# Designed miniproteins, single chains: the designs that were tried, part 49

Each design is a single chain, and the fold is of that chain. pLDDT is the mean over its residues in the fold that is shown.

## One batch from the design tools (miniprotein)

Design m1683
Fold by ESMFold2-Fast:
Structure m1683 (fold): chain A 78 residues (1-78)
Amino acid sequence: SLSPAEEVIEKFDMMLKRAKSEKDPKRREAYLQAIIDQMVDELSRLSPEDQKKVSEYILEQLKKVDSDFAEEFRQRVQ
């Protein structure tokens, strides 16, 4: 079984893979927004130590896809 942090990373990776495969720019933006909204919620349920590690991983992956969405995510993570 996966740890809570590993489950969040797995969910993120699956959602990001879907967003990357989307050819329609508006649908891709909608998927990226959904990823940020979901990940901010999921992170709030993790321990502070896991929040830091998982948020750093998510931010690094988002930077490779879309810098504006990466910045939005950074600003929403507390």
Scores: mean pLDDT 88

Design m1684
Fold by ESMFold2-Fast:
Structure m1684 (fold): chain A 76 residues (1-76)
Amino acid sequence: SLQQLRAQIRQLEAEQDAAEAAGDVARVEALSAQIRALQHQMLDSNSSLSQDEKDAFKRIVDAVMKLTLARARARA
């Protein structure tokens, strides 16, 4: 369900925050990839969104993941 997917994403985000605090760049990269994939799947499964809206939201997701990785790498 959408609620289960959101709960899973929030748990992965909490793990990513912990990995970032620990300086574990490899784990941040792995978790970022998992979060990105789940968020993209959630967007693609949403029949209420137009393709343009899905593409715009995916760009936001990708930008957030890039910022997270850049921040983790800068502190390593």
Scores: mean pLDDT 86

Design m1685
Fold by ESMFold2-Fast:
Structure m1685 (fold): chain A 66 residues (1-66)
Amino acid sequence: MPRVSATITAPNEEDALKAAEAVGEALRQAKTAEEADELARKLTKERGSKAEVEVRADPRGHTLTV
């Protein structure tokens, strides 16, 4: 799991929760922050969420901002 900061911006709670789940799944599968960002965006879209997601490398650890 890469060390990343993830930002989720969603119009409603349902879309935010779907995006958070997608980000978590992406982080479990990805080996790099770039792979995590690409996979998180793909999974968020596949789950029908309208949320915007951004995943970036963060040497300080794991951070999630919603």
Scores: mean pLDDT 77

Design m1686
Fold by ESMFold2-Fast:
Structure m1686 (fold): chain A 111 residues (1-111)
Amino acid sequence: EEEERRRRELEEAVRKLNDAISQALYHIDKANELIEQAKKSTPEEAKKLLEQADEHVKRAEDAVNTAQSYADRAAELGTPEEGARLQARVDSVKTQVDNAKKKVEELKKEL
């Protein structure tokens, strides 16, 4: 039935959304770890750590874009409340990425 197919597609979209969010959070955590190390390092070492942190921020941005595509798909398949809940999760992770990106940019200016 079309309803069973829609439900399976929704479940798949939510699963892939959760995987993408997990990937984004992993890279945010790595970026934040590198940022904290950079604060305690020499200026030369801090530059290298911040470049690594910037790469993790970019990977987190890519993962958030993937999560957004699955949130959009889930919104097409699910209820408006489900769509809003999933979008709120994506928005929360986007905020964390933006915060990490800002920290990298601010620290690079201090070097």
Scores: mean pLDDT 89

Design m1687
Fold by ESMFold2-Fast:
Structure m1687 (fold): chain A 87 residues (1-87)
Amino acid sequence: LPKKVGLILVTTDEEEIKRAKELAEEARKQGIEVTIKVLDSDSPEAVAEAVRELAEEEKPDIILPGGDKPEALKAALEAAKEYGIPL
């Protein structure tokens, strides 16, 4: 299981952000460090930049990308691949 997780959340909904923070707290209680990046855009550029920022700052074992658009997911995969981090 990963010990350090980067989570990208694409939302402007405060309830979704709250639920993500609750999930992060649950994971931390189990010994998993979680960093959340909240984006208000699912553009490929915004998602790729969030992946690179998480990779450079946090060096997570895995990144969980937000969004359901194929273009954004592809950008996230390519950015994570640059750092050798799975999605």
Scores: mean pLDDT 77

Design m1688
Fold by ESMFold2-Fast:
Structure m1688 (fold): chain A 65 residues (1-65)
Amino acid sequence: MEAEIEKAKAEGWEPATFTGAETGVPLRGFSRYDEEEGATLTRLTKEGVARAHAMHDEIEAERAA
């Protein structure tokens, strides 16, 4: 995690925590203003992506039940 944060900071990304809309699970990631797009871009850490996938699977299982 720390190595990802330092690398992201070197590339102009700022550490951020995003909360999953349905479960409230905090996911770690980064944000950066992209001048070409004129918008703030966001991305999750590798662990954040894995957690988001697991969370989605849990929601789908509940819907199927």
Scores: mean pLDDT 67

Design m1689
Fold by ESMFold2-Fast:
Structure m1689 (fold): chain A 75 residues (1-75)
Amino acid sequence: MQAVFINTSPEDLQRLADAGPPPFDATIVTPAEELKENARYLAEAGATRITVEPSEPAPEEVVRENQEYARELEG
């Protein structure tokens, strides 16, 4: 299953983790500064693959670092 989270708060992602959904692929679209924390919450929720995208223009290196972090969290 694929799920997309657009500008989702950490609290909403924590509720998803608490609900214990079946394994899924996730895409996060949120401000660059929040991508790592939100990716971590999705990994805790059981995401098997995590893709992170900034909701606003961000430097290439920031996006790359966030994508690498998300890949380390994949189950």
Scores: mean pLDDT 74

Design m1690
Fold by ESMFold2-Fast:
Structure m1690 (fold): chain A 62 residues (1-62)
Amino acid sequence: SKEDLKEKAELLVKGLKENFELTKLIVKDLLNDDDEAIRKKTEEILKEAEKIDPELISKLKE
């Protein structure tokens, strides 16, 4: 649901602020998953997270 995506995006932003390098590695692993559904869901979460903290997500994508 849209609410589930927003909640997961907020948790992602929190994770990046608490432990950037570990959270970045987890995100990269999920984006490279062989399951297309997992990759798609991760991309959707990142788009919602970008709305919350665009600078932080820009740094993640570097």
Scores: mean pLDDT 85

Design m1691
Fold by ESMFold2-Fast:
Structure m1691 (fold): chain A 80 residues (1-80)
Amino acid sequence: SEATIKEIEELLARLEELVRQLREAVANGAPQSEIDAIAAEIDRVLAEIGELMLKLSKEDQEKYQARLNELVREARAILA
């Protein structure tokens, strides 16, 4: 549905912002508790996007899965 697509797009924008915050926190030597809190919020948003994606067509799932995989790779690279 259009409402589901809008919700996924809003969550993807939130995820991009969280990955940016994670990068800044790690680069600036933020406390581990702050880094862990951002990482936990990323995991929460990822789970929420995953549930919503199950409601989409296969074509739309593939489109959003590609972007989701990119953001997950970016977050993992920051934490490595």
Scores: mean pLDDT 88

Design m1692
Fold by ESMFold2-Fast:
Structure m1692 (fold): chain A 80 residues (1-80)
Amino acid sequence: MSIPREVLEAEVEGSMYEMKAAVLKRFGGSKEEIKEALQKAIEAYRRALELARADPRTPAELIAALEAALAAVEEELKAL
């Protein structure tokens, strides 16, 4: 079983924006810049989940991991 490329691309995009938000927090980026990065991470993880759920071959473990990542980023955005 191979994970669909589109799911992996969306997951990578989400991870990149999550890292951008972390860097901005560490180095004193604006609240607005951090929010934008987290919002883009949320959009990417939602897209990854939609694509993953649409393909019945996607492992349940990957779906669970994407759901956890999305929840964590959404909580971080709410805490700002």
Scores: mean pLDDT 85

Design m1693
Fold by ESMFold2-Fast:
Structure m1693 (fold): chain A 71 residues (1-71)
Amino acid sequence: SSELLKKIEEEAEKLAEEIVETILNRRDEIESDPVLRAIYGALLQLPEEELLEAAYELVLQELLAKAEEEK
């Protein structure tokens, strides 16, 4: 179980970094697309210094919920 948790944490860190890069580099694309705004809208309201932590927590919760469904 601890090995699975470490794998989930590593994946969450990687995905959080990708989400932050997407928001910072593709902000105009996200703001112009209603689907992308629905997905990232809450994160778009945060200051840059809070983006990585917020993205990490969001992804971690999703991955943990998915892992619990496999019990």
Scores: mean pLDDT 76

Design m1694
Fold by ESMFold2-Fast:
Structure m1694 (fold): chain A 120 residues (1-120)
Amino acid sequence: DMMPLLDVLFPELSDEQREKLYEFLVEKLGSEEKALEFLRKLATTLPEDLSEEERELAVELFEKAIELDPNSSRAWYNLGVFLETLKRYDEAIEAYRKAIELDPNNLAAQAKLKELEAKK
């Protein structure tokens, strides 16, 4: 079932917003089974252990989640993590900054931003 996995990955989204993310994945991957498999991997696998194609799809998914709710610090943080694994460092820095602006107590985003800015 897709909905419990979407609740774990996007707890701040409404059921209607999660349904829109489900529809997006089904359209992108061409089947419900492929969408479910991708969400299971995303929920249970470290970002660096995903394929480049799966990490690019994760970026699109989190960008779609942000279109539905731009105020989710968690969605912005996760977008930054996947952008970082793709070596899209400037975009990752902007995503982490947005996560911190929305939640100043997001210590994980603060640590990531500090590390990436030190490498410039």
Scores: mean pLDDT 84

Design m1695
Fold by ESMFold2-Fast:
Structure m1695 (fold): chain A 82 residues (1-82)
Amino acid sequence: MLDKAIELADEAIRLAQEGKVEEAREKLERALEEAKKALPPLEAEILEGVVHLVYGVYVSLGQEAEGVIKAAQLLKEHLESL
């Protein structure tokens, strides 16, 4: 489960770097869903909130691709630290 979330986060970063922003966002959402399955409910809610906050800040700046990259990097780093 955790390895699958990390793999999906890596795919989201790659797709966003290629300009495939919609596909990258879908992979980020799937990575978050897989991560939530592996975590206790409270930790899952906090992680989801932080990932969505990071993504939302960059989207508000007109930088959706960078938002996916930064959110996915944060998700990946957190999961790798467990």
Scores: mean pLDDT 85

Design m1696
Fold by ESMFold2-Fast:
Structure m1696 (fold): chain A 100 residues (1-100)
Amino acid sequence: GTTYTYRLSPELQALLQSIGLPARESLSDAELFRAFLEYARKEGLLVSSASGQPENTRIDLRGTRLGELLGLDSILLSDWQGFIDALIAAGLLELEEVKE
């Protein structure tokens, strides 16, 4: 399958380090997804939908450094591409490599 590798801004690296994750300049798409799930879990940011369905789970960014950097109040956990696009638009993430 297609593999994406991203370069992380110093601000994004510092955010991940603040929760005890190792400092890394580059992460694969899968590693980045796992890191943000761990971030959301440790900070208590996961908000289940009224239906309780996992695909409708949101990450609440209000009052967080990540929300400040992105200018967003929340992201939908199932909209991973929208989150990546927002990180890139904010200058926090850069696509480094694509492999199929």
Scores: mean pLDDT 76

Design m1697
Fold by ESMFold2-Fast:
Structure m1697 (fold): chain A 79 residues (1-79)
Amino acid sequence: STEEAIEGLREILAAAEAGASAAEVAERLKEILERTTDEKVKDGIATLLLAIEKNPAISAAEIARRLRGLIGLVEQVAA
């Protein structure tokens, strides 16, 4: 469900804020992408995964910022 996807994204955000690697974040995002049916969640995750792939030096802070943006967009649609 969209609520489960939001919860999963918040867990990944907490991990990123705690200093999780881009590789760990990417693996967890792929798990949500496989399970979600929400088109906006799929698009947002795919965009972030592409950003990580193109920039392996992407900081945990940048990943966290992008995750906060994605969560905000998905929450607006779910409301």
Scores: mean pLDDT 81

Design m1698
Fold by ESMFold2-Fast:
Structure m1698 (fold): chain A 70 residues (1-70)
Amino acid sequence: MKEEEVEKLEEKAIEKLEAGDIEGAARYIAEVQKLEPGKPLSPEVKEALFKLPKEDQERLMELVAEELLK
């Protein structure tokens, strides 16, 4: 189901963010956005994102935008 897949991808994104794998996190976040177009990021993903340094937050958003262009 879409909800089940989204939750799995969000959990992987959080794991990558906590591990400092910004590129990996961006891939999972972009995949979530592709499955649920127009839906904002979940509170859990946002909290993990906001704990990153500002430069990593900016890089993550740039990478997500690049993935979404495809």
Scores: mean pLDDT 78

Design m1699
Fold by ESMFold2-Fast:
Structure m1699 (fold): chain A 55 residues (1-55)
Amino acid sequence: MREKAREAARKAAQEALDNGYTEEQALSRGFKAAMEAGATVDEAYEIAEEAVREL
């Protein structure tokens, strides 16, 4: 579900930023988390970008 993918991406991005990773690394981690939660490649990228922008 899209909501699950958003939550997964946001968690991964937040964890990356909290651990001192760059915004680019946070985006990559969010993208991977969204895909693992069932998002398509295009949706996962959009979700990861939104997650990073909200943090």
Scores: mean pLDDT 80

Design m1700
Fold by ESMFold2-Fast:
Structure m1700 (fold): chain A 82 residues (1-82)
Amino acid sequence: GPAREKAIESLRKAIPLMKEANPEAYELVQKALEIVESGGDLDEALGLVGRARQLAMEAGNTKAVEYLDEALEALSEILAER
């Protein structure tokens, strides 16, 4: 649905902003993207994105934080539809 598509798009936009700057956050977002695309544990995906957001914020990567916030909102919408 639209919320799932928004989550995937936002995570994909965040990835290149973190690849070199935040390797740990990059790995967390890649895992979260795989979970969302496979229809896995969205609560795990939400936790991974939240951790990646914290790391990006600590690094001052404001644009990555914006996209991760969009992903968190979209994931929360999917979870609210259960």
Scores: mean pLDDT 87

Design m1701
Fold by ESMFold2-Fast:
Parts: C-alpha cells; structure tokens; sequence
Structure m1701 (fold): chain A 81 residues (1-81)
C-alpha cells in the first residue's frame, strides 16, 4: 500500500540519517534538518496519513535520535500531530 511504502521510505531515511550523524558528527545538525524537511514533505503530500503510520514514524525517530538530538524528536512529534 501507499502507507507501507511511505513507512519503509521513512524507516530507511531515518536509518541513513542516523548512520550519517555517526560517521560525520560535525554535520549532525544539517542531517537533522534534512530529515525534518523530508518529514514535513511527507505530511504535506499525505494529509490523510493514518495515526498508526504517524505513531510508528515517531517511534522510529525517537529510537534513532532520542539520546542524540531530543530537539529533533520534539520537532518530529509536532509535525506528525
């Protein structure tokens, strides 16, 4: 389904951003900003995105960035409201 494709793309994007931050900590803010922009685009293009998918994306971002960038996690949660 479209929602399954969106979730898979977001999962990969979050994993890639997390890896990029680990490999290039000096660019961590830039990668976080790119992830936020990607998330904003997904929400804008999919205004009827299910609560289940939104909650799973929130969970993935919290697991990947909760200890590294709690501000990014807070921004993501607001975008997905």
Amino acid sequence: SMEEEILEKMRKGIEEARRAVEEHPEAARAYAQLLVKSLEEVVKENPNLSEEVKEEIKRLIEEAFGEIDPELVERAKKILE
Scores: mean pLDDT 83

Design m1702
Fold by ESMFold2-Fast:
Structure m1702 (fold): chain A 89 residues (1-89)
Amino acid sequence: LPSKEELKEKVRRILREAGATDEQAEAIAEYFVSRPLKDGLSLADAAREVGATEVAERLQAKPELTPIELVFVSLGLSLEEAKRLAERY
């Protein structure tokens, strides 16, 4: 399994593409990876929790920027899909 740091790097990239600053991306990514992904927490929800409301709104307006792959791994993707995503992280 990839480290939490690799997952956090991927999340930070998505957040920066959604217009987050480096500081916002770091805070949101850390909050997101510290919570169980099975909790169903989206990046937009994590952004709201850390107070980055504008970033949350942008993520919600562009669902393709959502790390849907991370969420689906938590929501019970097939074993094959879960393995492919785990290897890609």
Scores: mean pLDDT 62

Design m1703
Fold by ESMFold2-Fast:
Structure m1703 (fold): chain A 65 residues (1-65)
Amino acid sequence: SIRDLLRAAGLSDEQIARLLAGIETAIAEKNPVILRIVAKELRELGMSEEQVEEIVRLVEERIAA
C-alpha cells in the first residue's frame, strides 16, 4: 500500500498522515496538479526517484479506478 511505502522510506506518522491527506485530495478531485505537489514534497523529504515513481503510479491507478 502507499502507506507501507511511505513507512518503509522512514517517514514519521505525522508526515505520512499529511502526505496521505494530499494523496486522497488528488484522488477525490482527479487533480494531477495536487499529485505533482505531493511528488515534489516526497523528493524534498529525501525519497528516491524510484520510490516517488512507484507512489505516483499507485495514486494514478486509484485516480483511474
Scores: mean pLDDT 83

Design m1704
Fold by ESMFold2-Fast:
Structure m1704 (fold): chain A 80 residues (1-80)
Amino acid sequence: SEELVDAAREGALKALEGIATGDAALAKEGLDTLVAVVRAGGLHPEDAIAALRDLAERARAAGRAEIAALAEEAVREVEA
């Protein structure tokens, strides 16, 4: 549905903003939204895992260790 696509986009943008600003709480909101969209059937798990791994890599590159760990945790939640 368009609502799930919009939610996924908003979740990704919040995660990216959290990485840029160092706001781990904002990043967590975005990552939790992405996991929820997968569970609702709005994203294929494999595509979500690729996106979450990209977010973890971006967080590590930016020196955001806490956010990288949150993104890796989100990958594990999708894989479960």
Scores: mean pLDDT 88

Design m1705
Fold by ESMFold2-Fast:
Structure m1705 (fold): chain A 65 residues (1-65)
Amino acid sequence: MEKVKKLIEEIKEWAKSLGVKVEVKFEGDKIYIYVKGATPVQFSALGVLGAGMGIETGLEVLLYE
């Protein structure tokens, strides 16, 4: 879905602005976000963005370090 691609790119750009590396995978009804080098506060901020994506898309969003 185009909307999912846009939201993934928004999360990647946000993470880049924080100096954090992310890898995003879309499988079935789930979005997996793998986060590298984040502080607990930055991880929490990405979690809030992921929750917003889940609400907009109806998909489950999961964050991992």
Scores: mean pLDDT 75

Design m1706
Fold by ESMFold2-Fast:
Structure m1706 (fold): chain A 75 residues (1-75)
Amino acid sequence: KELPKEWLEKLEEIAKEREEEFKEIQKVAAEEPEKAYEFLREVRAEIASALGIASEEEGRKMTFAELQERLEAAA
């Protein structure tokens, strides 16, 4: 039920690439929640595609619960 090490490495790379964007979103999230939702949608798309679980388009349409379920099923 733990994620594979290879997936953790890919998730770390995504986190590093998105670090500046995440900091900007944290600053405005309370005032512009729609920007936070859009950011999270793109993060889900990138994670799904990078781990080979779904396409970017599928990832954008998934909820966090659906993405988590697919991650656990594929692990």
Scores: mean pLDDT 75

Design m1707
Fold by ESMFold2-Fast:
Structure m1707 (fold): chain A 71 residues (1-71)
Amino acid sequence: SSRGQELLERLKELSYQLAKKLSSGSASKEEIEKLKKEIDKLMEELRRLGVRGYESAYVSASLRAIGDELD
């Protein structure tokens, strides 16, 4: 569904932000915790909607952020 696609894109955005903040070492513990909680909520909603590939989307976005930080 279009809603599932929007949630998947949001998951990719937050996963990218989390990984980038972790790799930069500049984020506060509270910022990291808030991002993790938001990602968990999105993954739960995507699972409930039966959207496939959200784990792969999360991993891919995280790896892209780490790659961007290293370049």
Scores: mean pLDDT 81

Design m1708
Fold by ESMFold2-Fast:
Structure m1708 (fold): chain A 113 residues (1-113)
Amino acid sequence: MEEIEKLRNEALKYVDEALSLVGEAARKIRETLPPEVAEKAMSLIRKAVEYLLKAGGYIRDGKRAEEAVQFLKKAREYLKEVREIAPEVRDLVDQAIEYTEKAIKLAEKIAKL
């Protein structure tokens, strides 16, 4: 497997792990938070998911890795807002941010190749 292929597959794995954790956080938000807070947090989660999926698509299809980095950074910022609004899911969101950060580092390496 080419070096770029290894980095790509690893970055995609981290994006998938972040998406899984965000999905778990979304479920907990819907089950546990007051409706007004849940609606606001879910709006931010939908934005984070949108940007994580766009980044994954760009990485997978061999599209511009620099654009994937920008999408991952946007997803990270929305996740940071979720952790402030919904402290009850902070542990899940912090793990999702960590995987997003790992994906950013790998996407930046791909962009330099």
Scores: mean pLDDT 87

Design m1709
Fold by ESMFold2-Fast:
Structure m1709 (fold): chain A 71 residues (1-71)
Amino acid sequence: SSKKEQRVKVLEKVKTLLEEGDVQLAIDAIKAARDDGLLSEEEADKIIELLEKGDVEGAIKLLEELIEKTK
């Protein structure tokens, strides 16, 4: 799969984890995606900061924006 396809898949997986309430697994997946170069440091940090603040809805919205920008 292309790096673009891998990025979309991981962003969609993180969104699903957050919708299921698995915040820690979502954070771990974001960190792994950052380390794999699928997310920039800035993108990963923004999502993690929202989740650390308990703003799950804001994190989901940002993930949706990143998915649309990637398509």
Scores: mean pLDDT 86

Design m1710
Fold by ESMFold2-Fast:
Structure m1710 (fold): chain A 90 residues (1-90)
Amino acid sequence: SAAAHLAALQRKLEEQDRELEERLEAAAREMSADPRAAALIARLEARYGRRIGLMAAYLLKRGEPVERIEAMSETEIRARFYELLIEEDL
């Protein structure tokens, strides 16, 4: 029973992580249709890595302007992303 409970919790966490990852990848694909957004995402991925690029894509998807995200530091992008994630109960 303890092993079954742990396996169920692991499946739930894996499902939640997969859903978030799919949501971020979907946001990146959608936002990349806009050349300005695509260029910003590519620049942020080059500077800070793929994770920050995906976070930025999500912020763009949620209505943050390109100019605002371009002015943000890595720390500010992370902070804004986590604030939004908590607000959306993800």
Scores: mean pLDDT 80

Design m1711
Fold by ESMFold2-Fast:
Structure m1711 (fold): chain A 81 residues (1-81)
Amino acid sequence: SAADQLAAAETLLGLVAHEHKQGIVLSDEEIENIRKWAEENLSPELAAIVIETVERLRAEPDVDVDALLAETRARLRAAAA
């Protein structure tokens, strides 16, 4: 269901955000695994939002993670509606 996809996406992004706050840089393999998971488990629109957010976290180590996550959750909810 769309609700299950939204919950899965939010859970994954929470884990990625937690690792980012710990100073852990995602590897190319981890990014590719996330891309594959998103493409297999989410709608194309939700997958694109998740992938964009994960790549932005990798590109911007000093980003306000909580603000980015709040923005991304709002985008995911709008896309799932």
Scores: mean pLDDT 84

Design m1712
Fold by ESMFold2-Fast:
Structure m1712 (fold): chain A 67 residues (1-67)
Amino acid sequence: SLEELERIARRIAEERYPELAGMDASELAMIVIEAAVKKALGEELSEEEERRMEMAQEVLEEAEAAY
């Protein structure tokens, strides 16, 4: 369920990436989607945006693996 995925994603984010703490799975997915859209439009991501995207993607991938 989405609730289970959100709970797992929150735990992983809190444990590994304090910058993502308090974000749910849909907020993390939005970070990844926004970065992907910017790249598709030929926009350059800032170092901060790239780092946030990588962290969010890793949390979601691990949450899905644990789900």
Scores: mean pLDDT 78

Design m1713
Fold by ESMFold2-Fast:
Structure m1713 (fold): chain A 89 residues (1-89)
Amino acid sequence: SDLEEAQRKLLEAAKRLAEAYAKQGKVTKGIGLVLRAIGAVLQAELTGDPQPVLDEAKEILKEAKKLGDEKAVKLAQEAIELAQKAIAA
């Protein structure tokens, strides 16, 4: 269940960034991050393909680095690693 763990870590990272953006008054930006993560998870669940989760985790990592959120960076990196393991399996 590397894919299931990757999905959880991706959603956790996206939600964390959304909460941080909401505190800055950027609620719409935060919602957009969570909706993209949900879309990637649903694509992976419907197809069995981990690639959408990997691609979105890489984008969430970029956003986490821009915000300077070290915990979100770690979650996104863990999601990338788990999605790569799921692709290799």
Scores: mean pLDDT 89

Design m1714
Fold by ESMFold2-Fast:
Structure m1714 (fold): chain A 61 residues (1-61)
Amino acid sequence: SMEVVRYQVIAGMLRIAAETDRWLAERAEKQGKLDLAEKLYEAARRTEERIRELEQRIRQL
């Protein structure tokens, strides 16, 4: 269905965003910017939760 295609595209975009935030978080951590690293890890976790929600919706279609 069109919903499956839409969710797959969104999930792909969110994976790129989560991976980018994790990369930036690791870099911030190595630079001693611990508050920034924490915020970026939290952003990645939030995005990963959205991906899981989309995957669950795909499974229910």
Scores: mean pLDDT 86

Design m1715
Fold by ESMFold2-Fast:
Structure m1715 (fold): chain A 71 residues (1-71)
Amino acid sequence: MDTLRVSESGKIAYEAVKDFVPPEEAARVAVRVANAFARGDFERVYELLKEAAGEERAEEAVKKIKELWEK
């Protein structure tokens, strides 16, 4: 497994999550989100963010994560 890629997924997830989720939950949500999109599971990413921040913010965050992670 590419450890640099795994580290980068955590940074991207935290940056995306910290703007939409309360600080006390940001680290926990970021870990789950990072694990999901690192394996390409963006449906899971959306569900996790929807539960934490609501539908509109989840859609925006998923789009941003996709652009940063896949490009």
Scores: mean pLDDT 73

Design m1716
Fold by ESMFold2-Fast:
Order: structure tokens, then C-alpha cells, then sequence
Structure m1716 (fold): chain A 100 residues (1-100)
């Protein structure tokens, strides 16, 4: 579907924004854009709501677990690096779900 290809391109663009984020604020803005795009994909019928909730929920849980293990603040470079890694992995899982 040309529409699936368009959403994959938009997900890849958000992935690049996440990777290029230098601050916690820039990362938060990119993640907000990701959540909005995922909601749009669910509304368009390209992604089921349960899959979207599961993938975004795993992102949140993995990040909470990391904070609990390390005690790092959200402004810490180590937190930002880990949040980027988990977010990019989540985007890759979203792309795989769209290709089904």
C-alpha cells in the first residue's frame, strides 16, 4: 500500500529526529510526534490499537526499568542515550507491524 509506504517514511523521519536530539526537550518533542503518528495509524486502520498500546507500553516500561536500575535523571546523557535506543527499537517494531 502506498499509504503504508508513506507512514514508514514518516516513522523513519521521526527516528532521525530522535537520533539527532541533543536535549531531553528535543527528545520529548520527537516522542510526542511519534505518539501522534501512531494514533493516526490506528485511526486509519493500518495498525490495531492493542498492538500500538503494547509497543508504546513496552517503551515506557523499559525506560522506567532503566531509571530504577541506574537512578539517572531525565537530563542525564546516559538516560538520553538509552531513551533514544529504546525509542528507535520501538519504531523498528512499529514498521514491522505495518508490513504485516
Amino acid sequence: SSKVEEYIERLEAIKEKILNAETAEELREALTELVRLVSEMVEEGLLDRETAQRLLGRYTQRLLDFVEETGLSVDDPGYIEQAKRIATETIEELIEALEE
Scores: mean pLDDT 87

Design m1717
Fold by ESMFold2-Fast:
Structure m1717 (fold): chain A 67 residues (1-67)
Amino acid sequence: SREERERGGREQLEKNREVLTEIANKLRDIGDRLDKGLAIGKQLHKETGLPGLEAFKKGMDLAGVGT
């Protein structure tokens, strides 16, 4: 029936929303690590005189982002 199809559709949308929320949370965590890595890299460049690219890579490593 239409009611059965509408119920199934709502259940699928809820499941999809749960999955998308989990993905969004994981992407947010990655974004937060990238922002932290950039901040650390900028600080290293200012305080240690490391070249920008090396400071960036070091910042990313310290933030736990693979580069």
Scores: mean pLDDT 76

